Designed miniproteins, single chains, continued (5). Designs and how they scored, part 68

Each design is a single chain, and the fold is of that chain. pLDDT is the mean over its residues in the fold that is shown.

## One batch from the design tools (miniprotein)

Design m18353
Fold by ESMFold2-Fast:
Structure m18353 (fold): chain A 80 residues (1-80)
Amino acid sequence: SAMDQQRRALQQQTLQLAQQAIDAFSDQIPSDPVLEVLTYASITAIAVQVMAQAQAQGLSPAEAQAQTLARVRAHLARRA
């Protein structure tokens, strides 16, 4: 259905935001396997929250990306 296609598109956009952040901060991701998995989970959670905010507030894809990168940067700084 059209609703299922829209839902899948939003899911893919959210995963793309998470991947963009992982790629942008790849050198700051811990090498420890447990911390690496927890960091990926945290980045994904941030992307989900930003996408929900983008839908609610009508943010552009560029604004959603900027918000995701800013929040991930702050998260990684606190993990040190």
Scores: mean pLDDT 85

Design m18354
Fold by ESMFold2-Fast:
Structure m18354 (fold): chain A 86 residues (1-86)
Amino acid sequence: MAVKELEEKLSEESIERIKEAIDELGKETGDMAAAERMKEALEKGLEELLEELARMVARILGVPEEVAREMLLSPAEEAEALLRAA
């Protein structure tokens, strides 16, 4: 639900920023293969990207994938809203 609505409302600029964040995450974690899979998932839709990113964050933080997904969705929506309001 929320991911699909976010995807429909995302601009090309937002998508490019997400790709940059994925590349930085891959460099920081040393897992460029996961970063490439996330970019492929983004081409198929934000929902698949969120699932791959949630799995990585869940492994890094030791939290359930559901919690990681909520953390990722909330920061993305809040960060974009704050940046656009500024």
Scores: mean pLDDT 63

Design m18355
Fold by ESMFold2-Fast:
Structure m18355 (fold): chain A 81 residues (1-81)
Amino acid sequence: SKEELLKLIEEIEKAAKEGDKEKAFELARQLNRLLMESRGVPQERIDESLARLEELFAEDPDLALKLVLGEAKEVRKYLES
């Protein structure tokens, strides 16, 4: 639901603000899964997408966090409009 997505986005932003990059990233991964599922993306493609995001976080956690926070901000704007 919209309320569940907004709550998850708030938790992502809070974890990032507190410096908990691992928690922020895991919550952002959950947000991405829910968004792809809501769009009817096949499970195989969801798993591949999340695996690539996990690889990015392992290689460059700061870049990965910046990208997922930017995405969460855009999703929030869409849900609030």
Scores: mean pLDDT 83

Design m18356
Fold by ESMFold2-Fast:
Structure m18356 (fold): chain A 92 residues (1-92)
Amino acid sequence: MELTVIQALEILLLAAKYTGSDEEFLEEIKKKFPQLKAKSVEEALLEALKVLEENAEKIPKEVLNTVLKELLETKKPLSEEIKKRVEKLLEK
């Protein structure tokens, strides 16, 4: 169930802009990324973040920072774990 870097970035951008329910978002993401095995929005974001953390040096910093900043500005509440991992990734 490993995502590509591009798919991980897309998941975070979709999460940042999505205004519907968590259930609707999870269904949309699973249809777009069938390899995703996440059972919750938080699990989907954690899978995406892990891929980006493992590949941070291979991603243009401008692209990575833009996506992470948009996620932090989302209207949806994020867990403290997600916020901390995003902040650490922005430091690199």
Scores: mean pLDDT 78

Design m18357
Fold by ESMFold2-Fast:
Structure m18357 (fold): chain A 73 residues (1-73)
Amino acid sequence: DADRLLAAADAHVQQAQGEIGRLWNEAQETSLKDPEKGAEMQKQADAQIAQLQADADAFRAAATAAVDALRRA
């Protein structure tokens, strides 16, 4: 139902933010020991972060649209 969909969307966004933070921290720690490897890891993390953010935003929008549809049904 509506509450469950919104809760799932919030959980999905939080999960994505947690994964983004983990990727960023790994790149930073690697950069302290090996700047070249850290830079490469950062580039890969940036690409994954962009995809995770896009997926989270799409999921949130879909959940909101589904809630609206359920209220009209």
Scores: mean pLDDT 78

Design m18358
Fold by ESMFold2-Fast:
Structure m18358 (fold): chain A 69 residues (1-69)
Amino acid sequence: SLADVKLEEIKSMVDDLLSNADSLSPQEIQDRYDEIVAKFQEARPLLTPEQLVEALRLLSRMQELLMSK
């Protein structure tokens, strides 16, 4: 479904950001973070409750790891 495609896209973007965080400037990290959040907001009305929980967990993991520096 479109929801599954959007969720997989968000997962990929989060994994790419976390994998490359050490090589990115703070501004590049912020830009990628903002892009991921924008994709989530766009996908939000398409997601099932279960997919929404999964997406929120991905965003929380991303925030936690980026804030721990």
Scores: mean pLDDT 82

Design m18359
Fold by ESMFold2-Fast:
Structure m18359 (fold): chain A 87 residues (1-87)
Amino acid sequence: SSEAIEEIKKLIEELLKVAEEVLSPSQVGLLKRGLDEILELVEQGKYEEAIKAIENLKKYIEENFSEEQVKKLLPILEKIEEIVKKL
């Protein structure tokens, strides 16, 4: 639905604001590319592919970011995932 896509966009903006506070510019750029891919898939109605992209991004964050960075970013990404799973 249009409302769900707008909520996803809002959560992406929130996640990127938090990321700018806790990540390096190169890490923010990488995260933004992953989020842009997720949003494109959602806007195309490719929800199963979007969920896989979210799962891949979560795994990358958990394996490559610090515990403090993961703790601040992962809950917002999980909220995005929950909305996509309900589409």
Scores: mean pLDDT 89

Design m18360
Fold by ESMFold2-Fast:
Structure m18360 (fold): chain A 81 residues (1-81)
Amino acid sequence: SEAEKEIERLRKELKEALKLPDEEAKKRFERIAEEADKKAEELRKKNTEENRKLAIEFDIIAGLARIVIGVLKIIEENEKK
């Protein structure tokens, strides 16, 4: 399905983002999280079991990206700047 292809693409983007310098990684993870969040919301509006399962996969992607962003922000705060 289209959603399954988008999930695969976003997962590949997560893997690529992990290889980037911290500031660049943070910006890419923010974009990934926003994109995944919007797609999950669209799928939830359709309110079918299949779409809810796909939405959960996008939620996981967004959650993972936000966890990395949170870790990077904690590191930045620890610099006390």
Scores: mean pLDDT 82

Design m18361
Fold by ESMFold2-Fast:
Structure m18361 (fold): chain A 78 residues (1-78)
Amino acid sequence: SMEIEKKAEELYKEALEKAKKSTLEEAEKIVEELHKKLVELGLYEEASEKQLELLTEVKVEHARKEAEEAKKKAEAEA
């Protein structure tokens, strides 16, 4: 139903925002919790898809933060 899909989207957005503010270890736990919640809603296929999407987004954000930190370190040496 559309209500279940809306709930899944809300859970994904909440998990993504928390994961972006968390360490990589904490983010992995958030991804696992999202998967469990989606499975409890009967969204088995979406649970797998959203788990991959969230994990990818988290890795991208952490890579971006590492790049910013490296840039800041390089600027301090200039």
Scores: mean pLDDT 78

Design m18362
Fold by ESMFold2-Fast:
Structure m18362 (fold): chain A 76 residues (1-76)
Amino acid sequence: MDAEKQAEAVERQAKRMVEEGLLSEEEARELIELAREAARYMKEYAETGSEEALKKAEEKAAEADRLIEEALKKAE
């Protein structure tokens, strides 16, 4: 998957969660920023083959996923 398409998918999900009242605009912005950071590291990995860049991309993606889980728990 293209890093840009991955970031766009998270951005769309964040926007949808704001519409559903699950995220504030500020929380959505943080989620989108984490997704964009993950995409930047994935691009770096694609260009350099750096395993460290791949690990950082995975860490940022995991942080974004955690924000989604925390938002869903707050809605409960």
Scores: mean pLDDT 78

Design m18363
Fold by ESMFold2-Fast:
Structure m18363 (fold): chain A 75 residues (1-75)
Amino acid sequence: SKEEIKKKVDEFLEELEKILEKLRELKKTESREKFEEAAKKAKEELLKKAEEIKDEKVREAAIEMVEERFKELLE
């Protein structure tokens, strides 16, 4: 159902924001190398989760959002 898809998308977005907040803290407290390694692993896991979204347009939007948010984080 559309409601189940929306719930999964909302859960994905909440997870993305939690991970980004943790990485922002890591960026302030850890070495650049350790931060970049953690960010790379987190991005890979989030992209894997995004690819599990059955709706093609929603999946593409989720992948694009992960890519954009991680580009901003790494700057």
Scores: mean pLDDT 81

Design m18364
Fold by ESMFold2-Fast:
Structure m18364 (fold): chain A 81 residues (1-81)
Amino acid sequence: VSEEKLEDEIRVGLSRMMLGVAKIAAKNATEEEIPEIIEFIEKAIEKVRKYLEEAKDEESKEELEEIIEELEELKKELEEK
């Protein structure tokens, strides 16, 4: 495994972890907690977008793009609460 491929695998793993945490937080959110969770999601989207720009593996890029879409959908769902 090249260092670049390992970095892309780690970026995808970290991105999926952030998405998982965001989903759990969103599901258990009180109205008072929603703004803080939205802020977390916005920061997660920013980080995953940076990972996408740095990623070299095509499959990893596709996964990162999917994670961004899921984070954006989750944010929209919370804004509708």
Scores: mean pLDDT 83

Design m18365
Fold by ESMFold2-Fast:
Structure m18365 (fold): chain A 70 residues (1-70)
Amino acid sequence: MKTATIKLEGKMDAEEAAKLKEEMEKLKAEGVEKIVIDMSKLTEADDAFFEALDYAADMGLEVETVGGVL
């Protein structure tokens, strides 16, 4: 199983969420099956971010999030 990690930093707005979807599409095309989203440096997230995660799941990617605080 090919796994990739995406590190997010700062604010995840609609433009950054669109870039995230594009990056996930490229990773899927390369044979990636699981994506780990590192949120340790994420300061803000719009609804578009969660829509991007749903989009990844719809593509058949397993999505795991790490780096959040409890």
Scores: mean pLDDT 80

Design m18366
Fold by ESMFold2-Fast:
Structure m18366 (fold): chain A 63 residues (1-63)
Amino acid sequence: MEREERLQQVKEWLQQQLDAIQQAIQQGLIDPQQGQRSIKMLQTSIANTDSQIESLKKLQEKK
């Protein structure tokens, strides 16, 4: 459970970063092309973290 909780915290942090970048793009604070690159990288990281969480849950259920 400790590891799963840590991954959930990482996912939450990544989601906050994603939201911050989207806000910055809307406000014109960053270049849209650079912002879009950052969004895609964060989305990939979130998806990877989700896959790790799902794998841990399946492992726990098959004990």
Scores: mean pLDDT 79

Design m18367
Fold by ESMFold2-Fast:
Structure m18367 (fold): chain A 107 residues (1-107)
Amino acid sequence: SMSDLGAEAIGVLEKAIKLIKENFDPKDEKAQMLISALQQVIDDIRSAIQNGDISGFVSALDRGVQTLDLIIDYAREKNADQSVIDELENLRDKMRGIKAAAKGMAS
């Protein structure tokens, strides 16, 4: 269901936020902006589920994937540990899978 996929997506995004908070400087403005962007995606997912908006849901998931790609690029730029980059890539790939499943429901 859209609610089940949404709960899974929110879990992925919350894990990404935790990973950023644990591995980036709390005063890093770009890291704070990326966390804020992920929080906005979570809010958009919740709103789409509440409204039965499958198009908005798929759009929010796509922004989640795009934001995770930006986070991965930033982690590489900051020379983060490879284990952190690998975990972020796994979270991104999981989000891509959730988006694919959501698109299947829209068809």
Scores: mean pLDDT 89

Design m18368
Fold by ESMFold2-Fast:
Parts: C-alpha cells; structure tokens; sequence
Structure m18368 (fold): chain A 62 residues (1-62)
C-alpha cells in the first residue's frame, strides 16, 4: 500500500511536469483510493500542482 501510493504520487508529479494534468489527476485519485490516510497530503500536493479538479474531488472524500 505505502509503496504503491508512493509510486502513484511519483507518476502524478512526472505527468504534471510533462504538462499532462489529466493523467496527474488520475494518479492522485488512485493514490487516495489505495491509501485514504494520505488524502490530506494529496490535497496539499494537488493544490501545489494547480490541479483544482483533484483538490475538489479529494475534499469530498474527507
């Protein structure tokens, strides 16, 4: 779980750096599904990356 969440977050950051915000959003949402305890950290990350759609979706899960 922790290792998978870390990999999904790394893929999300990589996708965002490539300009693919939709793929980054998908990876962050999948990370939240794998580890719900990480939702607050994922919210901060999504906000920092400017993925507003993911920020709102993650808020609905808390």
Amino acid sequence: AREETRRLIEEAVRANQAGDKATAADYLMRAADVDPSAIESLLQLASMLGIDETVEALRRKI
Scores: mean pLDDT 79

Design m18369
Fold by ESMFold2-Fast:
Structure m18369 (fold): chain A 72 residues (1-72)
Amino acid sequence: KAYTVLDVLQAGVEPRLTRAQLEALREGDVLADPGLRRALEHFQALAGLPVDGVAGPETLAALRRVLAADSP
């Protein structure tokens, strides 16, 4: 049950995503990168959020939570 955004996004995007890439996804760069958009949709599905590919408040809150939890 401890799926992190890193695990989810890496499953959806072939290159391993870094924290900087997660920040870019959170800021909406997903619109410029189809791979990031797909990863966002996979994250939303696993988090039980509406799968719309939009980094809305619920998606951003979930991303921030996971980034904070994965902090050293």
Scores: mean pLDDT 57

Design m18370
Fold by ESMFold2-Fast:
Structure m18370 (fold): chain A 101 residues (1-101)
Amino acid sequence: SLAEAALALAEAAAVLGNILGTIGYLLGKATGNALALALGLLAGVFAGLALIHAGVAKILLNSPNAEELRPEALELALKAVALGLLAIALGIAAIALGLAA
């Protein structure tokens, strides 16, 4: 279903965002680029928020009232996707700034 697909995408995006953010953080630390370091950390924060929203959506989809809660689960999963994609964008920006230093 769309909710399960959105949940899978959100989890994948959050993991990728965290990896990219970590790379950006480490590059910022190695090059002394404070903005790259800060954006890398921020990517980690948004990746964490994406996983929390995805986790709540997963709980709703696995509840006894899953069919009644499916719209709420879809909304949370889509918010998780948006947060995960933002984490990816911040991670990429952190890497670009770290490499430019």
Scores: mean pLDDT 89

Design m18371
Fold by ESMFold2-Fast:
Structure m18371 (fold): chain A 67 residues (1-67)
Amino acid sequence: GAAAEAEAKEVEERARRALENVKKYVPDNQEAIELYEKAIELARKGEVEEAKELMERGQRLALQTIL
């Protein structure tokens, strides 16, 4: 439905912004980059729950690199 499509688009956009931030601040964290890229792909397919899970994993790995 329209609500699910809107959520998928928002998750894709958030994943893209997270990917840009990781590439800017922790470019050597290839694992986090790959997780965000996969999250974008899943969000485009409408697999919103799976995309959110990969975003959480990517954020955790990016924060471990900074902290």
Scores: mean pLDDT 79

Design m18372
Fold by ESMFold2-Fast:
Structure m18372 (fold): chain A 106 residues (1-106)
Amino acid sequence: EEEKRARLERLAAVARENIDGLLKAVETYINSKDIEEQINALVKARMYIEGLRQVADEVAKYDPEGAARIREEIDKLEEAFRNGDLEAVKEHAQRIRALLDELVAR
C-alpha cells in the first residue's frame, strides 16, 4: 500500500509535467503566426497527450476505475485541442490533476 501510494505520487508528478508542457505547446499552437512554430507546437502537444495516456495506463494497474475517468478527461482535452479551445484544454487538464490527487489521497 505504501509502495502503491509512492508510485501514484510519482505518476501524478509526471502527469503535472506533461500538463504544463501541453498547455505551453497548445498556447503556442493557437497564438503563433509562424507555420513552423505551429507544426512544432502541434508535435509537442501530441507528445504530451501521449505521455498522459501512458500515465493513465500505469494508473490502471492500481485503479482501473480511476484510470478510466482520467482517460475520459484526456479524450475531452484532445477534442478541445482539435477545436482550438484553450480554456477547455485548461479545464480538462485541471480535472486530470484533481483525479490523480484524489487517487493519491485514498
Scores: mean pLDDT 86

Design m18373
Fold by ESMFold2-Fast:
Structure m18373 (fold): chain A 100 residues (1-100)
Amino acid sequence: RTAGEKFARLVEGLRRIQEELGAKVDLRVTRATPASDLPEIELELTVTVPKSKYEEVKQRLREMLAEAGVEILEEEEIFDDSKDTVTLKLRLRFRAEAPP
């Protein structure tokens, strides 16, 4: 699968998490290679979710990232007791798969 196809699937999955679990999602593309033999996309993902939903959101994210073959470069968890929320910050890399 191409990096673009993996990215599109992640965006759709994140939209579903936001709609079903009340998560706030912020997605920033930090690097994208121009059209090339090895296209690559790097992005920063910030997800803010109620503590009560955090385990479900984290599990869905893990499953989506594993299915898409996405590399997790960095992960940070921020707990906000005053708002009863968790903010998960991820730096991710998408690569095209080699043609068969």
Scores: mean pLDDT 73

Design m18374
Fold by ESMFold2-Fast:
Structure m18374 (fold): chain A 68 residues (1-68)
Amino acid sequence: SKEEKLEVAKKILKLMEENPEDVENMTPKVKEEIEKYGISTEIAIEAQKEYFLERATEEEKEEYEKLL
C-alpha cells in the first residue's frame, strides 16, 4: 500500500540522517528496499515532505506550505 511505502521511505530517511558516516555502506541496502517495495519518485518526494514537516517548526511549516 502507499501508506506502507511511505513508512519504509521515512524509515530510510531517518536511518541515513542518524548515520551519515555509513551512508555509502547503506546505499546498496537502501536501493534493495526501494526496489522490493516499489517506492516511486512520487512516493519518495511525499515521504521527504512528511519527514520534514514532522520535524519542522510552525514557522518552517508555513514557509514550506507557501512553496506548494
Scores: mean pLDDT 72

Design m18375
Fold by ESMFold2-Fast:
Structure m18375 (fold): chain A 63 residues (1-63)
Amino acid sequence: AEETLEKLVASADRAFAEGRYDEAIQAYRKALELAKKYGFPEEVIQELEDRLKAAEDARRAAA
């Protein structure tokens, strides 16, 4: 579970860096779902929510 979460976040970070915001958003959403399902600490959930919001905001700005 933890390994899968790390891979999803790494994939999302890569997509975000490449300007592939739709892929980054999907990967962060999957990571957030996994974190909630497996009862990760609130700090981890909040960090993923912040990253997801940043990706969504970047997509809007890029248009």
Scores: mean pLDDT 81

Design m18376
Fold by ESMFold2-Fast:
Structure m18376 (fold): chain A 66 residues (1-66)
Amino acid sequence: MVTKTIELKTKKSLDEVKKELNQLKDKVEHVLNKEVKVEVKQQGDKYVITITGDEKSVELLEKGIK
């Protein structure tokens, strides 16, 4: 298991960010058949996203976010 933290600066609401991340998570889990954990925290003007899972799953999720 690998854990990676990504900072996202966006004008989107927390609910919109969570919705988009859940959609991306579902796609990655479907393609790789591996479970991934995604956590989102709002810190001031940015969102801190923590991804935990298989190395390849984490890489694909990071590319989808950035």
Scores: mean pLDDT 81

Design m18377
Fold by ESMFold2-Fast:
Structure m18377 (fold): chain A 72 residues (1-72)
Amino acid sequence: SEEELRKKAEERARLEALREARKIKEEYPDATIEVKSVPGEKVVATVKHKDRTIEVVVSVEEMLEEVKLGLA
């Protein structure tokens, strides 16, 4: 169903945001990762290192398209 595909896309978006944020954290061990979900739109992973902030944004709609195509 479309609802199941959407839930799968949201889970995939969160995992991809975390994966990208963790790669940044590997270079900056003291960095912290905060993840926020905007329901139906995107997942934002924020990497904070001292006075610097890097945002990783993954679109749920783009991930839903990949899930529908069987690519995710």
Scores: mean pLDDT 80

Design m18378
Fold by ESMFold2-Fast:
Structure m18378 (fold): chain A 87 residues (1-87)
Amino acid sequence: ADALLAAAGRELEALVRAAQRRDREAFNTHARNLLALAEKIAAEVPRERARAFFESAITALQIIADLFPDLRAALDALVARLRELAA
C-alpha cells in the first residue's frame, strides 16, 4: 500500500517536472505511469488513504492545467479518470 502511494507521488512529481521542462514525451510517459498506479491504488490500497491521494493528485493536476493550457486536454482526461477511481 505505502509503496504504491509513494510510487504514484514520485510519478506525479516527475509529470510536473516534465511539464515545466516542456518535455512532452516525458509528460506522456509519467501520465501513463500515474494512471496505471492509480488503478492499482484503487484496487489494493485502503479506501480512506486512496481517496486522500486522489484528492491531492486531482488538485495538483488542476494547477498544472491552469499553468500549461496546451496540456489541459490530457490533464482533464487524467482528472476524470482519478475522480472515477475515487468514487
Scores: mean pLDDT 86

Design m18379
Fold by ESMFold2-Fast:
Structure m18379 (fold): chain A 83 residues (1-83)
Amino acid sequence: SAAEEAELAAGLRELERLLERIERDPSQEDLALGVALALLHVVLTEEERASVEELRARAAELKALSTEERIRLAREALERIKA
């Protein structure tokens, strides 16, 4: 629905705002992990989102990355969502 689309758009704007803050101050490792995980979750298919194991695998992959790599992946995910 239009309301659900507006809600998703508002959530994406907030994630973009947080990502821009982290890109300016990358000392926030936990926040960078959270933003990257949230943005990557949005690009998953409905089938992948239904899989707890796939979600755990994505979280583990992000935790293994440096803060710089998490920020880069979050930016790439946001750009794909916008495209």
Scores: mean pLDDT 74

Design m18380
Fold by ESMFold2-Fast:
Structure m18380 (fold): chain A 85 residues (1-85)
Amino acid sequence: SMAERLARLEAARALVREEIERLRAAGEELMARALELREEGLVLLYEEGNLEEFKRVAREIIELLRELGADEEELEEAEAILDEL
């Protein structure tokens, strides 16, 4: 359903927002801003219905978060959500 799809997307966005807050707390403002801009772009892609491009950009964000040392369990959960869309 649309509600289930939105719930899955909000869970993935919450993960990105948590990492943005962590980066800002660590003084990494430029990296936090880069992730924020990518997350904003995901919203636009979702609203346009471009699901394939949305998934591509979302996976790019996940890979970047992995390189930054984000929690692997949360990253795996985000990838699972994308695979179900």
Scores: mean pLDDT 73

Design m18381
Fold by ESMFold2-Fast:
Structure m18381 (fold): chain A 60 residues (1-60)
Amino acid sequence: SEEKKKRLEELIEQERRFIGNLRAALADPSLTPLQRDFYEFALGAAELVLERIEEKLKEL
């Protein structure tokens, strides 16, 4: 349905923005090792979520 498609597209946009923010944060060389580990973990998790949402959109 168009409503379901729009919802998934909105979620993809939100996840892409979040991933962009995490990548920008990781570009900072002044991050502590602990901060870097948390951001890298969050980035990996967000990328997996994005892949799953994109696959759901393709199945519609």
Scores: mean pLDDT 87

Design m18382
Fold by ESMFold2-Fast:
Structure m18382 (fold): chain A 84 residues (1-84)
Amino acid sequence: EKQLAEELDKNWSKLLSKNQNVREKTIDKLQKKFPDSEGPYIAQIFSELLLGNEEAAEKILQEGEKKFPNSRIIKVQYNLLKDF
């Protein structure tokens, strides 16, 4: 978990890149490195919402919920962030 937080911090500027391909490659790398964590999905939802890409954030939320069906944290974090 600490390792994931460090990787998210290190890659945050790439997750906020206006270039969609850069964001997708960064998330793919994080998902492959941390396949059992919902963290990369939460980070991608947050970055897409900050960039104004609400539809993309909703799609990622749905993908994260399918992969982690027992995790309410993804949906809770999305609902907290989309209202800001």
Scores: mean pLDDT 74

Design m18383
Fold by ESMFold2-Fast:
Structure m18383 (fold): chain A 71 residues (1-71)
Amino acid sequence: MTKEELRKAVEEAAKSGDDFVAVARVLPLVQEALREGVITEDEAVEILVEAGVSRDLAENAVRTALYLLES
């Protein structure tokens, strides 16, 4: 998966109009991109924020994805 593919997937999920639904749909993809080194933590947060997700929710989602990678 590329950074651009992830951005498009996040934008598509954001069309739901609900930040929570958008995050839930893309969380596995964000986790995979972080695991593969395709994006940094900061880039993951910015991709979510640029798609309309609140910064607090974006930061919590990225932190959750990282926690799941360490488990």
Scores: mean pLDDT 80

Design m18384
Fold by ESMFold2-Fast:
Structure m18384 (fold): chain A 97 residues (1-97)
Amino acid sequence: ATEQLRDIARAFALGMAAASPENQFEVGALAAKATISLLEGDVEKALEYARQAADMLVAQGNRAGASELYRFLADVAEKAGNTEAAKELRRLADEIA
């Protein structure tokens, strides 16, 4: 529970830090929602939120930030026991980088 709450907070902070000031809260919220969905086992919803956050970061020219977000989410998926979601998120990170 405590580690899960920390991962949600870290995802929000990572999204905010990577984004432009005008949409930092939206990207942070999407990253947090992706993390919550992974922890709940809703992989499809997690990938939707992650893609939305990553697309916003790429549109801003921050491909490195988008890749870092996907890698962070892959680590969350791995810790949650979802190896297939972790593999897909790492693949998405590598494609952007």
Scores: mean pLDDT 88

Design m18385
Fold by ESMFold2-Fast:
Structure m18385 (fold): chain A 55 residues (1-55)
Amino acid sequence: SKALDYFNKGKEALNKKDFDQAEKYFTRAIVLAPQDVDLLKQVVAEGKKVKNLVE
């Protein structure tokens, strides 16, 4: 699925400390699968970590 692909790319960007790219990919994952509650929970948690670290 495209949403899962973007979620995985976001996680890879996070691992590389590329927080701008991670947030971009996580946002795309949320947009592509708003009805996938399990994926949304994971994307939101990862996105929250990215925003906290970018400070």
Scores: mean pLDDT 73

Design m18386
Fold by ESMFold2-Fast:
Structure m18386 (fold): chain A 88 residues (1-88)
Amino acid sequence: MVLEEIERESEEILKELKPKAENSTPEEHKELLKEAVLEGLRLAIRLGEAGYLSPETVALIREALERMQGAKPEEVAKLLAELQARQE
């Protein structure tokens, strides 16, 4: 049941943000990206609290959430780009 609630919240967030991203300015797009990342991390913490993730993974997600909350929208986009570049 908790997992279904988290899945519904995730879907609602994605459905809400997708149309906004289509009609946003570059500055608004960066803010929407940060919002999406923060909500995703919060939902991941909820999954961890429900026992679907290891305590170590939950701790890392909490650290990432705190770091990204303190970052400017521009920095969140850079962090995501750096993570993608590391996979190459």
Scores: mean pLDDT 70

Design m18387
Fold by ESMFold2-Fast:
Structure m18387 (fold): chain A 85 residues (1-85)
Amino acid sequence: EVIQLTDEQIELIIKKLKELLEYLESNPELSKEEIKELINKVMEELKKAGIPQALVDAIKDELLKGLEKGKEKLIETIKYIITLL
């Protein structure tokens, strides 16, 4: 009950993560560097929208950990984060 997220902010996080997921599934040849740039862009958009820095950092950390284990793990991680929202 101390979650300062609005319904609009939650919907934005879900939208951006779904867009990232669709892009990754449609572009299997993306390099790790290109994927990191996409993750950073999404995180900056969330921060600009007023999402708390601690939550942005937590999402970014989990996505980067997934990416280190491979593209399939990143996809699984994105899907998991969406279920938590």
Scores: mean pLDDT 82

Design m18388
Fold by ESMFold2-Fast:
Structure m18388 (fold): chain A 74 residues (1-74)
Amino acid sequence: SMSEKWKELVEKAIKEIETNMTEEEARELIEKAKKYLEKLKEEKRKPSAEEKKELEKALAYGAALELLKLKKKE
């Protein structure tokens, strides 16, 4: 299901941030995705299947950062 796929993407993103990248690098990916979404909205077009996968990956990094941030507040 989409919910299961999303959980898997977020778990992979958390692991990647904890082992292979910095939170700053993750934030840069999210900012790039946000700018891309704004461009799609201005152009009034939908993302391609490949673009959609990249956007989903960026959203997963965003969710992972928020979860890690909440964990640090504990």
Scores: mean pLDDT 76

